# Designed miniproteins, single chains, continued (2), part 50

Each design is a single chain, and the fold is of that chain. pLDDT is the mean over its residues in the fold that is shown.

## One batch from the design tools (miniprotein)

Design m5715
Fold by ESMFold2-Fast:
Structure m5715 (fold): chain A 87 residues (1-87)
Amino acid sequence: SILDELEEILAEAKEILENLDSLSEEEAIKRLKEVLKRLQEIRKRNPNPSEEEQKLMDEAERVILSSLRRLAKKHNKDLEDVLLEVA
């Protein structure tokens, strides 16, 4: 189900955040790109999400953004520069 896929995306996003300090910049960017792509693909397949689905998508976005902010700080970069690398 879409809920199961969103739960998996959220779990992966959380795992990336938890392990961010042990990942290289290149590997962190790669994993964040993959998670963002999966989330975007779900949005395309499900343009009218339920309240529960929207909540999981919002939580995944929040976790991803937290990882991007931490990655920017770790590598002394602006958040905007890191956002361009994952786009």
Scores: mean pLDDT 86

Design m5716
Fold by ESMFold2-Fast:
Structure m5716 (fold): chain A 71 residues (1-71)
Amino acid sequence: SPSEEEIEQEIELSLLLMEYSVAKLLPKEEQPKALEELIERLEEAIKKYPSLREELEELKKEAEEELKKLK
């Protein structure tokens, strides 16, 4: 069975993935702020959850690329 910490990490990753999906569905005027807030949360999550670093860095890169397209 997964540990409590492993369950917490999987929930956090799932929430961040959901927030990314939601950000991409927002009106164009709201997308930059949502993506910037997501990037900040991803940076904190990378520091907190070293085991998820690869997945979180990949998601951060995708969010940064989407933000770049809106400039």
Scores: mean pLDDT 85

Design m5717
Fold by ESMFold2-Fast:
Structure m5717 (fold): chain A 83 residues (1-83)
Amino acid sequence: MPLMVTDESIETAERLVMAAVGDQLDEAERQAVENFFEYFRKNPIDLNKVKDPRAFLLSIPGVDEAFWERYGELVWSTLVSTS
């Protein structure tokens, strides 16, 4: 089955991420999370077609290597699980 992101799946994923780690994020990390989910709201894609999630996420404005190491897998896996 394709893993197509929808407005509902993105909203649910963002809510779950913020509930899990939102109080632990600094201002820059919070902005990176918001930029990540906003990217998918504007660019809905089939997540199964993303061959390298790390490289893909690092191409999103505001997402850096430190963000990926701390939160990238959680954010990506949550979006996949809600799609």
Scores: mean pLDDT 76

Design m5718
Fold by ESMFold2-Fast:
Structure m5718 (fold): chain A 104 residues (1-104)
Amino acid sequence: SLSDLPAILQIVVIQLRLVGALVEVELAVKRNWPESVIEAAKEYFRETMEDAIDLLLSQGRPDAAERVRELGKKGLEAIENKDVDTLTEIVNEISKVLNEVAEE
């Protein structure tokens, strides 16, 4: 599982999953794909947020975990509203939090 990887590789995988969710939402909105694609991207984003929070808690960073939880809620709202610009900002902010933990 993801938790079997070293923390730095878990951060890389989580960041790739965030970019994947962002790209899927952007393409689905731009190309007017079925709503099921948005729902699948929302679930994938939610699971990625849960993995990120679990990782940050395991690294002794409850402050970073709470920040990701707050950003994750806003990201889910952005996906539901098909607000790609807000989702991009949220993904970038989550990535910054994860990179700060990786640099320790």
Scores: mean pLDDT 89

Design m5719
Fold by ESMFold2-Fast:
Structure m5719 (fold): chain A 55 residues (1-55)
Amino acid sequence: DLLDEVRRLAAEARKLGPAAATIGLAALHEAEKHRDDPEAVRAAVEGLRAGLAQV
């Protein structure tokens, strides 16, 4: 599910360094906070992918 995608991407972000790890953790927190809102979780996944592309 999308929450598992955020968790996986956050784990990958941690391997890229502290800046990426912070982005991943923020996205995971946001997704968990809005876990009942699929659009919010999807937005967190998209935001994390975009953020990681900048690192």
Scores: mean pLDDT 78

Design m5720
Fold by ESMFold2-Fast:
Structure m5720 (fold): chain A 82 residues (1-82)
Amino acid sequence: DEEFKKKLKDFILKNLEKLKELGVPQEAIDTIKEKIKNGELTLEELEEIVALMFNIEGIGLDITSDELTKEKILKLIEEIEK
């Protein structure tokens, strides 16, 4: 799903500073940014990155690759984009 992948990529790219604040090393952030730009990240990997960001914020998301998880992430991204 190109739309879902695009929203995840856009969300991560807009919130790279949040990963830094969460203690993710700059080298790892640079790697994530490069892989997103090059299209090297799978949908599952993008979902895992978003889940890590939200879990550390205390949301406690159990992220899976099913359709319900996808809809939940999309709704969260939409709220953040407002």
Scores: mean pLDDT 65

Design m5721
Fold by ESMFold2-Fast:
Structure m5721 (fold): chain A 83 residues (1-83)
Amino acid sequence: MMTPEELTPEQLELLERVVERLEAGDLEGALEAARELVALGVEFLATLPETLELLMERPELLPAFREHVLPGLRRAVEVAKEA
């Protein structure tokens, strides 16, 4: 299983962009970065593009995502940067 500390510099930059876009409320920008990240083989985030597409279709799910999922993604960036 790929962990955050196993990310390449390119994968880390894309993950950080996904988190920054999500924190800014830019779901389209986050989706573009997430698709590129999955295309580079980040398997532990393979469902993230589908999740972001769902959030774009159903904005009522955004508060729960921001509270329960987004902090975990931010933590993954922090762990990868420390590695």
Scores: mean pLDDT 77

Design m5722
Fold by ESMFold2-Fast:
Structure m5722 (fold): chain A 81 residues (1-81)
Amino acid sequence: SKAEELLDRAVELEKEIRESTDDPKAQLAAGVEAGLAGIAYGVGKVAGDPEFGTRLVQKSVENLEKIKKDPVKEGTKFVEG
């Protein structure tokens, strides 16, 4: 399903961020976003609203892609914003 594909993408992006940077704020942000993707996927399945779950997982993927592009900036924004 699209939700499963997006969840797999979120997990892979978190791994890529963890391997590409030692910045603790970026690693925290990536871990939280990946965790939120997992929660969103689970909620969508339980609530019987896969489209809602899919959209939330997609937003976590978008946030993870931003963190990967600029870990220090996005990690700082995540912790302070």
Scores: mean pLDDT 83

Design m5723
Fold by ESMFold2-Fast:
Order: C-alpha cells, then sequence, then structure tokens
Structure m5723 (fold): chain A 80 residues (1-80)
C-alpha cells in the first residue's frame, strides 16, 4: 500500500470507529471534536505495521487498533 492509500483507508476506519464510539456511549461528536479525534488518532498511529501478508489481514488489524485508539482518545479528551 502507498502512503496515500494508507491515509485514505485509515481515515475511513477512524470515521467508522467514531460512529461506533458515538453509538456505544450514546454521544454525538461535533465537527471540532471529530477533527480532534482524527488528528490525535493519526498522531498515535504514526507508523502502521506493514508486515502483514495481505490486505485483508492488514485491514482487520488496523481497524481494531484504530477503534481502540479512537475510544481511548475520546475518553481522555471528552471524559467518556
Amino acid sequence: LTEEEKKKIGLSYILEAIEEVEKKYGVKFDHKQKAELIKETIKRLKLPDESLINLEELEEKVKEIVKETVEKVAKEKFGL
């Protein structure tokens, strides 16, 4: 995967994770909160591991890490 493709996929997973966190905690993030979640999650996920064999394995692993990171950021920044 190219760096640009990774960012695109990562952003998609972050947005999905935000929606899952919103549903889990019964909250709705505004535009500024979503931007902060995206920024902080990307910062904490600085270098994703590329040692996985195929795209499906990479997708599953990255999606799980992204979800955990988004939830952690939301708890720290917004008191969830």
Scores: mean pLDDT 71

Design m5724
Fold by ESMFold2-Fast:
Structure m5724 (fold): chain A 89 residues (1-89)
Amino acid sequence: SPGTQKLIKDAEDNRASGELNLQRIKEYEKLSVGELIASKSTGSFSYSDAGDYYASALGDLERANELYEQGEELTKLGDEAIEEKKKKE
């Protein structure tokens, strides 16, 4: 249905956003405390406070994860339906 297709797309978009936030968190985790302070001072990050960004990103990831889990379930059901159709053709 159109509603199901939209839900899958919304889940994929939220998953992509979650993956981008995870990548940004991993970049922060790679930096020493000194490098984080230096990056803040030089404006190397678009965020003025790494701690505030990290907390915000975790909140967004929690929301993304809920839709990601729904998207994964729908993707599995869709993949199974496609495989069954291929076996009948």
Scores: mean pLDDT 55

Design m5725
Fold by ESMFold2-Fast:
Structure m5725 (fold): chain A 80 residues (1-80)
Amino acid sequence: AELEAFLERMKARDEEIAKESGLKPEYVKGDVLIDYDFETEEIKDVYTKDRKRLPPEEAQEIIDKFKKSGELGKKRAEAQ
């Protein structure tokens, strides 16, 4: 229950930030697949749910969103 409550809180904040930033809620919901490079701590590629690679411009927008979400995740951990 505590983990589910934490995830719901994080999700709600991501959606609020997405609305404030003009990002589409589906990107927040994970309707895309993120290929994360654990060695460089960078998002390598973004794919649609059907595993088609997104165009570079759309992928960059989503990458920027997830980087911003990560920064805001640090602030959320600070704020609890």
Scores: mean pLDDT 57

Design m5726
Fold by ESMFold2-Fast:
Structure m5726 (fold): chain A 77 residues (1-77)
Amino acid sequence: SPEELLSNDEKLSLALEYKQKGDEAFDAGDYATAAEHYEKAFKILKSINHPDAKEVLKKYVDAEVQLGIEDIKKAVK
């Protein structure tokens, strides 16, 4: 991936952009898009050993839980 060639500062900036896009999607109720963006942010933050990786992982899990709730609601209707 082109992202692998970035500096740690550039990787952090990219991860924060994905985190923001995830937050915007989550706030809009688009949990699928939020999970995708949070996963990208988490992978980048983990690759540079950034402490925010744990926070973003929690956001990713929260988005996946919301997707599971929506799937259950569809199944029981």
Scores: mean pLDDT 85

Design m5727
Fold by ESMFold2-Fast:
Structure m5727 (fold): chain A 99 residues (1-99)
Amino acid sequence: MSALEALREAAELLREGIKAVKEGDLEKAKEYAKRALEVVEAAREQLLALLPTVEQQMRLLALLSTLYVATKIKNPELLLQELETALGLVEDLLRELSA
């Protein structure tokens, strides 16, 4: 799997997770967050190699941290916020790497 394919898969998983929270299925939303975390972690070294600045590398680390926190959240409103934050970080990284 390419690093860009990993980010696209993570974005899709996060959109499904957000939908699950809005539908009241917190367990399904957390499962999507865990799968997104696993996909990004598997591609971490490749993503770091593609990110030329410390600021971009810190955004990747922020994404991993946000995804990990999302897997531990019990409050649905906070879980939705973390999933939306993670999706924004994935979309920002995709934009920068596709430019």
Scores: mean pLDDT 86

Design m5728
Fold by ESMFold2-Fast:
Structure m5728 (fold): chain A 63 residues (1-63)
Amino acid sequence: SLERDILIALAAMAGAIAVKYSKDPEAARALLDQTLAQLETASVEEAQELLRQMLEQLKQLEE
């Protein structure tokens, strides 16, 4: 669906930016790669939750 495709694109873009600016770029990259793999089979609802979880975990890496 278009919504799912947009969520996957947003995850990829946000994750790439986080990797570039992260104090732990390897952990950020691993989290992005894991999230993108999970998104391949996710529903729209699951994709929204996966994106939210990825962003929260990326934020926690900076703390």
Scores: mean pLDDT 85

Design m5729
Fold by ESMFold2-Fast:
Order: sequence, then C-alpha cells, then structure tokens
Structure m5729 (fold): chain A 86 residues (1-86)
Amino acid sequence: MEHKKILEALRKELEEAIEKELEWAKELLKKGVPKETVRLMFEAILFSELDRARKKAEEAGVPQEEIDKLLEELRREAKERLEELL
C-alpha cells in the first residue's frame, strides 16, 4: 500500500536526522554547553523535523493514526537516546 511506503521513507529520513542531531548534541556537550541547553536545542530541532514529516504525510493522505504512531515512536526513541548522552 502506497502510504506504508511513505511512512517507511519518512522513518528513514527522520532516523537520519535524529542521528545527525545526536552527534551534534555530543559535540555541544564536549564543548561544555549545559545539559539543559542541549536538551532544549535538541527538542526544538526534533519538533521542527517531526512537524515537517507530519505535514508531508498528511499531504500524501496517510491516516492520522499511522502518522501519530510513527512520530510518537521516533520522538520517544530520540529523547531516550539523548538522555543516555546527558
């Protein structure tokens, strides 16, 4: 089904974006940026990426339940991985 392929493509795009953002967070921490600042910056970028993906999926006609499930899963995983760095 077409929308499943769209969700799979968005998952890959978001996973790549999260990986890059986590590497950036590691560099900020190494430079002595406070943990709370890194968390806020990470969450702001993550929100932007998730919002972009949501809009793209909605425009493609993907069911809202499937979009919400994917974005919540990736948001949770990203935040868990960030907390492991903090």
Scores: mean pLDDT 84

Design m5730
Fold by ESMFold2-Fast:
Order: C-alpha cells, then structure tokens, then sequence
Structure m5730 (fold): chain A 80 residues (1-80)
C-alpha cells in the first residue's frame, strides 16, 4: 500500500468513526466528544499539509497519531 493509499484509507476510517461517535455519544460529556472531533479534524489537516508538501516522514507520523486517536475513540465507544 502506498503512503497516499494508506492516508486515504485512514481518513475514510476516521470519518466513519467520527460519525459513529456523533450518533452514539449518549451519556458522554459534550466537551469530551467535541474535543475528540476537533483532534481528528486537526490531524486530518496536518496529514493533508504533509502530503501536499511531500513530507513522507511527517505524513507517516500523522497517520500513526490519527490511528492512536481512533483507537482511543473506539475504546470510549466500547465503554458504553
């Protein structure tokens, strides 16, 4: 898988996860949900900038951070 292909896959997975978070956020503090969504958006912007500049190392680091954040969101959703 190319870096561009991995980035597109991760972006799509993050978008689907944010949608799940927003639709299944019952009982979660609004500030926590908003904070997580803003962190995802920020990392997606960072990833797009890194890819635009051809910074492969920065893009790989941003993908790793986005995957870590996605796991945090999945864990939160699993906690009920």
Amino acid sequence: MSLEEEAEKVKKEAEELVKRLLTNSEGLPVSRVVGLVLRVIGLQIDLEEALRKGDEEKAKETIKRLKELMEEIKALLAET
Scores: mean pLDDT 81

Design m5731
Fold by ESMFold2-Fast:
Structure m5731 (fold): chain A 97 residues (1-97)
Amino acid sequence: KIEEYLKKALESLEKARENVDDPEATIKYLDEAIKNLRKAMEIADKEGKKEISDRLFLLLMQATFLKVAVEFGDSPETVRKGLDRLIEEVKKILEEV
């Protein structure tokens, strides 16, 4: 159940990474990732998986801040580094759920 939303978030983050030179597309895919991370967090919280829920909340905040960075015109290189960190952490959580 959590895995489904984490996989969707990962797919959206990877699409954002492929489209870092297109701010509009990057924002769209970050919004999709944020939506799915939020759903995964809600399910983790409901299931009493506090450590997973807390980590997902941090990722949700980081993805939201990265979206703001794209909106303010941060470089594709900086955005790509942010996306790579988010992708890595989502993959780690997927190995634990």
Scores: mean pLDDT 89

Design m5732
Fold by ESMFold2-Fast:
Structure m5732 (fold): chain A 59 residues (1-59)
Amino acid sequence: TGSKKSKEFAEKGNSSLSGTYASLSSSPENRVKGGMGSVMFANMGDSESAEYMAKKYEG
């Protein structure tokens, strides 16, 4: 799933791909929230919160 890919890339330190997969798996109205949230937490080294944001906005 996109949330699992988001977590995987966050764990690898690739916040851009983490946010991209979160955005792609989000509902259309939540793509910005899912993507930005995952990028922010991935940049902080928090892969669990990055996955949570991806799942929260999953569509």
Scores: mean pLDDT 80

Design m5733
Fold by ESMFold2-Fast:
Structure m5733 (fold): chain A 95 residues (1-95)
Amino acid sequence: STSDVLKLLGEALRLVDEGVLEALEGRMEKALELYREAIRLLREVVEKSTDPEVKSLAEESIRALERAIREGTLEAFEEAALIVHRNYLKVLRRL
C-alpha cells in the first residue's frame, strides 16, 4: 500500500540522516552500514510500489547511496543524503 511505501521511505531517510551524522563524526564504518541498510529498504520500496514514478525516485536514491558508499567521503555522503531528501519530498507531493 501507499502507506507502507511511505513508512519504508521514511525509515530509509532516517537511516541516511544517521549515516551522515556518523560520517561527520568520522565513524565511516557505521555510516557505510547505515547507508547499506537504507539501500535495502529502498529496494523493498521498488519491489512493493505500483507507482512507476515512486519506483524511479527510489532507484535514483539507491544509485546515489551506492555512489556514496563507493567513494567513502563525507562530501559524497552529504550529496547522496540531499538526493534522498529531495526524492522523499517528491513522493510526498505526488500523493
Scores: mean pLDDT 90

Design m5734
Fold by ESMFold2-Fast:
Structure m5734 (fold): chain A 67 residues (1-67)
Amino acid sequence: SMMKKKILEEAKKKIEEAKTAEEVLKILSEANQKLDPDEVAELNRFAAEVKGEVWAAYSRAVRAEAA
């Protein structure tokens, strides 16, 4: 649908502009409420690919707090 395509494209652009893992997660959380699971999976993969360094830093912090 045009609406889902627009939401996905806007979310991808916001992820590219995001500077922190928390900003990326906020964008993903908001998009998840509006997109189908397959589109969410595509967006998550995109975030990992373009913000891998930020994503890795967040993953390490979360694991450290969960220990």
Scores: mean pLDDT 74

Design m5735
Fold by ESMFold2-Fast:
Structure m5735 (fold): chain A 76 residues (1-76)
Amino acid sequence: MKTVYESRVYEFRDGAPHEVYRGKYEGDEQKAIDDANEKVDELAKQGRDATGTVSKVTDDQRETTVYSRSVHRPPP
């Protein structure tokens, strides 16, 4: 079976997470992590609050979070 790594990036608006990006990478964990980091950094440069996660999906039965990063802009 193929191992899939899923990158998801959320922007926090009005205290709620909104998914703004999703990517899937077959067998490449580092590429999924790099993609999540790039998107989080892009949102951070725009002054937006973001969280990026990468999950490993094996045998289509279990999902394990392998990476997480959050960026927040302090209020003025």
Scores: mean pLDDT 75

Design m5736
Fold by ESMFold2-Fast:
Structure m5736 (fold): chain A 84 residues (1-84)
Amino acid sequence: EEEKKKKSIEEAIKELKEIGKEMVEKDPSMEETYKKLEEYLKKAREDIDKGFEYIGKGGQLLGDSGTMDDTLKVEEVLLKMYRS
């Protein structure tokens, strides 16, 4: 069960980083938001029991900072993670 949870966290980390990088490419002012995302993703790896909570916070940060399309992409990543 923990191994499956770790894999779900790593997949969500990868997908959120891809979304964040695209946001920075479109708007360089998002670089600070991306750095804060990386901090949450690091915490998710360090504390697997709170991994989903930290990934959720990072995703919310991206969604709140981006466009509606970015928010929908983030929600899809989070739903996929929660289904695992």
Scores: mean pLDDT 82

Design m5737
Fold by ESMFold2-Fast:
Structure m5737 (fold): chain A 66 residues (1-66)
Amino acid sequence: MLSAETSRRVMEVYREKLNEMKKKNNISDQQLDDMLRGRGSPEQQQIYDEMLREIARRIREVIDEA
């Protein structure tokens, strides 16, 4: 099981990458909500999938270094 510190760090990485993706791709909170519900454009869904892959990779690194 993940420690409380590792879980906190994982959540921090998620928030950081989510905010980075929003700023980099100029995505609004409403557009992000649509993407989360699978209702974004094909381009938006591709960006979201890429973000999830990056988050998963970074979370894996945090866990592997713990």
Scores: mean pLDDT 75

Design m5738
Fold by ESMFold2-Fast:
Structure m5738 (fold): chain A 84 residues (1-84)
Amino acid sequence: DKEEEDLKKFKKLVLEFTEKGVSAQEQIEALKKNLKDFSGEAKKLALSYLGFSYALLEKYDEAIELAKEAEDEELLKRIEEKLK
């Protein structure tokens, strides 16, 4: 099942970010490199995580576009609240 395997791959990548203390910039680079290999829900989760990482760097324009592509209404709302 490609969807299940993509989700496992995404979760392993996020776990590695946490274990190694990877910076937001390094997370963005790693996610961009792997994004093309993800589909369905895994792609949406990767886009949401990428958008969150851009928001941490205060790159809100990129974060908003990624949140919209991911259909992540909670992330979009959080970014809009910070721009008030």
Scores: mean pLDDT 81

Design m5739
Fold by ESMFold2-Fast:
Structure m5739 (fold): chain A 100 residues (1-100)
Amino acid sequence: SPLVEEIIKLLQELAKGVKDISYETIDNIVKELLEKLGIDFKISDKNPLYRTLKALVAAILKPDASILEQLKIIEKYIKNNTDLVLFATAILEARKLLGY
């Protein structure tokens, strides 16, 4: 999807130079992306897009990691089986777009 590819490119640019991987770092990258897209964080806090973007950021920040290792980085956000499928799908799509 051209839209997903463009979002991945934006996330890669925002993640550039990041050395420490933490939930705070992931949340800050997501905030910066949403601000660049003109999306109000407070209005969108219930949108599942936030969960998907956190999964994508984890995959971009650890491009040399396995799928399971990337899932473990974001395990705090996985609350049920639906979240697991969404995050796993987002990681697989990100890896595919990154040439894995």
Scores: mean pLDDT 73

Design m5740
Fold by ESMFold2-Fast:
Structure m5740 (fold): chain A 60 residues (1-60)
Amino acid sequence: MDLEEAARRVGEAAGADFRAARGAVLMASHVSGLDYGEAGELLAADPEGARAMAEAARSM
C-alpha cells in the first residue's frame, strides 16, 4: 500500500491525526527497513506503539 493509505490505517488505529500517523509510518519504515505497507500493518497491530511513535513524529 502507499504511504497515504498506510498513514490513514495507522491514524485510525492509534487515534492520531493523519500527519502524525504519516510520520510514524515513515519512522517505522526507516528504522525497521520495512516498506510503507509493512510498516503500516505492523503499527496498526500495535496501537499503543503506534500512538507513541505518532506523538514522537508530531514533535519533529
Scores: mean pLDDT 78

Design m5741
Fold by ESMFold2-Fast:
Structure m5741 (fold): chain A 82 residues (1-82)
Amino acid sequence: AMVDTSPRVEYPGVIRKGDTGVAVKALQERLKALGFYDGPVDGVYDDEFVAAVKRFQEALGLPADGVVDRAFWEALGRTPPL
C-alpha cells in the first residue's frame, strides 16, 4: 500500500543501459509498481528495463530512447501506481 508521497531518490543525472546502483533500483521499483516493468529489482539497467523505460516514455509523449533524463525521473515520481 502507498502510504506516503515522499520525494523519490534525488535525480543523479542521466541513467541508461549498463548503469547500476540505488537510482536504477528505485526506477525499477517505481516502474514495476506502475505496471511497466515485470523483471527483477536488482539495480541493473538491462534490456528488459530499457523496454519498460521506452513504454513509459511513449505513454508520456517523451522521446522513446530508453534513457532516463530529469523529465522521465520527475514524471515517474508524479505517477501513482495503478
Scores: mean pLDDT 72

Design m5742
Fold by ESMFold2-Fast:
Structure m5742 (fold): chain A 81 residues (1-81)
Amino acid sequence: SLAAAREVALRQIGRLPAEFQAEARAVLDEVFALLEAGDTAGARALMRAFLERHYPRLSPEAQRALERMAAAVELEALRLE
């Protein structure tokens, strides 16, 4: 469900560096708004852009958290197709 996917993604925010947790929260809010509107392509694109922008600068631990966030969004987007 959207609610379950959102909960999984939100739980990962605390594993990210403090300096971009607010941005991650805002991106997830927009991503899930797009999923609720049926814009699965827009949701995936926004999540992918966020991942690509931050991923190279993160520790392996934070990279895994970001991958889990992206996976939760992707699985829900595929369910809605």
Scores: mean pLDDT 85

Design m5743
Fold by ESMFold2-Fast:
Structure m5743 (fold): chain A 61 residues (1-61)
Amino acid sequence: SAAQQAQNEILNDTSIPPHVQTAALINITGIALDLDQGRITQAQADERIQAELDWAREKAA
């Protein structure tokens, strides 16, 4: 899934600080749960997951 791929990308990027990795993983998990429960659409989930990836990468040092 897009969520699982994003989580794997964040975990494998050693330039992202551990606290940022943890925050992004928690947020992506919440997005996946909202999608599974029908609270958001697939398009909304994809947009939010991409935003979390972009945020985490921006925090890379």
Scores: mean pLDDT 83

Design m5744
Fold by ESMFold2-Fast:
Structure m5744 (fold): chain A 100 residues (1-100)
Amino acid sequence: MTLQELLDQLPEEAQELIRNAYMLVKMADELSEKELEIAKEYLKKEFPDKEKLIDEIMEIVKDESLSKEEKAIKIVELIGKEYNIPQDILEQIKELLKKE
């Protein structure tokens, strides 16, 4: 099963948030603090009911002590908790992220 096939089983809002967060994790080393702030404000505009979740995601993205894999896993767990994603689907997503 591909990562996309697993994501397609999630609520659309959760899928969009995971895709945006994953892109930010991949680009974190290439983005300035100003660009990360712009990305945070964009996400808060797109997901106004999820401001606290977005703040927590951005703290993970900015954490230089974490690898890209560790950031992706923590973000997926955080979103999984917010959207009550089934544990089996969440574990499959995390395993696919580790293999990238």
Scores: mean pLDDT 79

Design m5745
Fold by ESMFold2-Fast:
Structure m5745 (fold): chain A 87 residues (1-87)
Amino acid sequence: SHHAEEALELLEELRALVEELAPDAESFRRTVDALAEAIRAGDWAAARRHLLRLEGGVAYLITERNWPEERAARLRELLRRLAEVLE
């Protein structure tokens, strides 16, 4: 569906931006993979659950790694848009 395509595109941009600064973030990568699988399967309940976990993980990385505000703002915007698509 168009929603699934949009969600996967947003998720791929989020993944790329995080991996540029934290290529060692294996837990983040597993959560992204689980979310992508749920979206492809049309399991919106699982997708929303994985998104909540992803939001927490990204917030943790921003704080712990002291990432630039420009990068943090872009990541928060992608998460907001992803949440809207999965609502």
Scores: mean pLDDT 86

Design m5746
Fold by ESMFold2-Fast:
Structure m5746 (fold): chain A 97 residues (1-97)
Amino acid sequence: MEEARELYKKAEEYFNKGQYDKAIPLFEKALELFVKELGEDSPEVARVLYNLALIYKKKGQLDKAKPLFEKAREIFEKVLGPDSPEYLVVKKELDEL
């Protein structure tokens, strides 16, 4: 889990700098590790999927962004509930696509 969290943090730093091509592979590796360690329905997995979806949306790749937002929404709804800020933020992003 420490490795996945460090990769996620580094990916967020690149994302915040607009360095999407550097952020993507780090988020993808963090996703792989979080799925192995926590399972597919963890909030950590949903956060990685959400950030990848935001990057693809910013790159104009809506065909890639939409399924990632949908999966993040499903996980946040199941784990945190429909009134959670995380769920509501992802729902708004989907409504804007």
Scores: mean pLDDT 88

Design m5747
Fold by ESMFold2-Fast:
Structure m5747 (fold): chain A 56 residues (1-56)
Amino acid sequence: MEVLTPEEAREFARRLKAEIEKVAPVDQVLVTLESVPDPEDPNRYRLEVKEVKILP
């Protein structure tokens, strides 16, 4: 997985949310991002999708 900036990760999360909303009637889609150390360089951080919660 690529190292994402906070801005890029936020856009990715929005796209993912939109994709989910197309296929299921949901009230809200909550995407939680977690900042984690890059396994190849602990001085860098990447944003990963930690949790996707669908609220009907």
Scores: mean pLDDT 65

Design m5748
Fold by ESMFold2-Fast:
Structure m5748 (fold): chain A 73 residues (1-73)
Amino acid sequence: SAAAARAAAERDAAVEEARRQFERMAEILPEAKSGILTEGDSVVAAMRQSDAETARAAARAVAEWAKKAEAQK
């Protein structure tokens, strides 16, 4: 259905946003880069198995973590 396709697109957009935020954190904290990217892979995998609302909430949480990481540089 159109609604199911829209929900899948919203989830996929949230996954891409979270992935970009983890990449940004890895650039800000190079000494922790490997750990950040490993955690990012796990979170992204979980988001891909979630509904769109849960994935969007996870992406928002990741964006807040990235914002805090930038403030500590």
Scores: mean pLDDT 83

Design m5749
Fold by ESMFold2-Fast:
Structure m5749 (fold): chain A 73 residues (1-73)
Amino acid sequence: MEEEFRKAVLEIAEEARALAKQAEELGDSGLANRLTELAKRLEQAARNNDTKEVLREIEELRRLKAQLDEIKA
């Protein structure tokens, strides 16, 4: 149960890092840095079992994904 939560959050952090690489490839270093820092915060929240922080960071990830999709279009 606890390991499943941590694993799920770490998978979301990996997704954020992958999106950061895509943003960097598109020339948006600002967005790439924001996604990288978000991934680090998710990894820290997973270690601390901080569900509230995880939910806040997932909401921010959704906003950053929308920005990246706009750049790709």
Scores: mean pLDDT 83

Design m5750
Fold by ESMFold2-Fast:
Structure m5750 (fold): chain A 65 residues (1-65)
Amino acid sequence: LTLEQEKEIALAFAEIARALARKYSTPEQVKKADELVDKAIKYAEEGNVEEALSYIREAIRVADA
């Protein structure tokens, strides 16, 4: 995969994490997940895909807690 494709995949996962939190989580969990997703998007845009995926995993964990 190119860096551009990896960024697109990370951004897609970030949006999925946000959608899952919004649909299934409490307002407090949604707020935490949104903050983590925003950080993931920032790192993905900077080309740091590994850090972005780390924040996406944390967002999903918060949403599924």
Scores: mean pLDDT 79

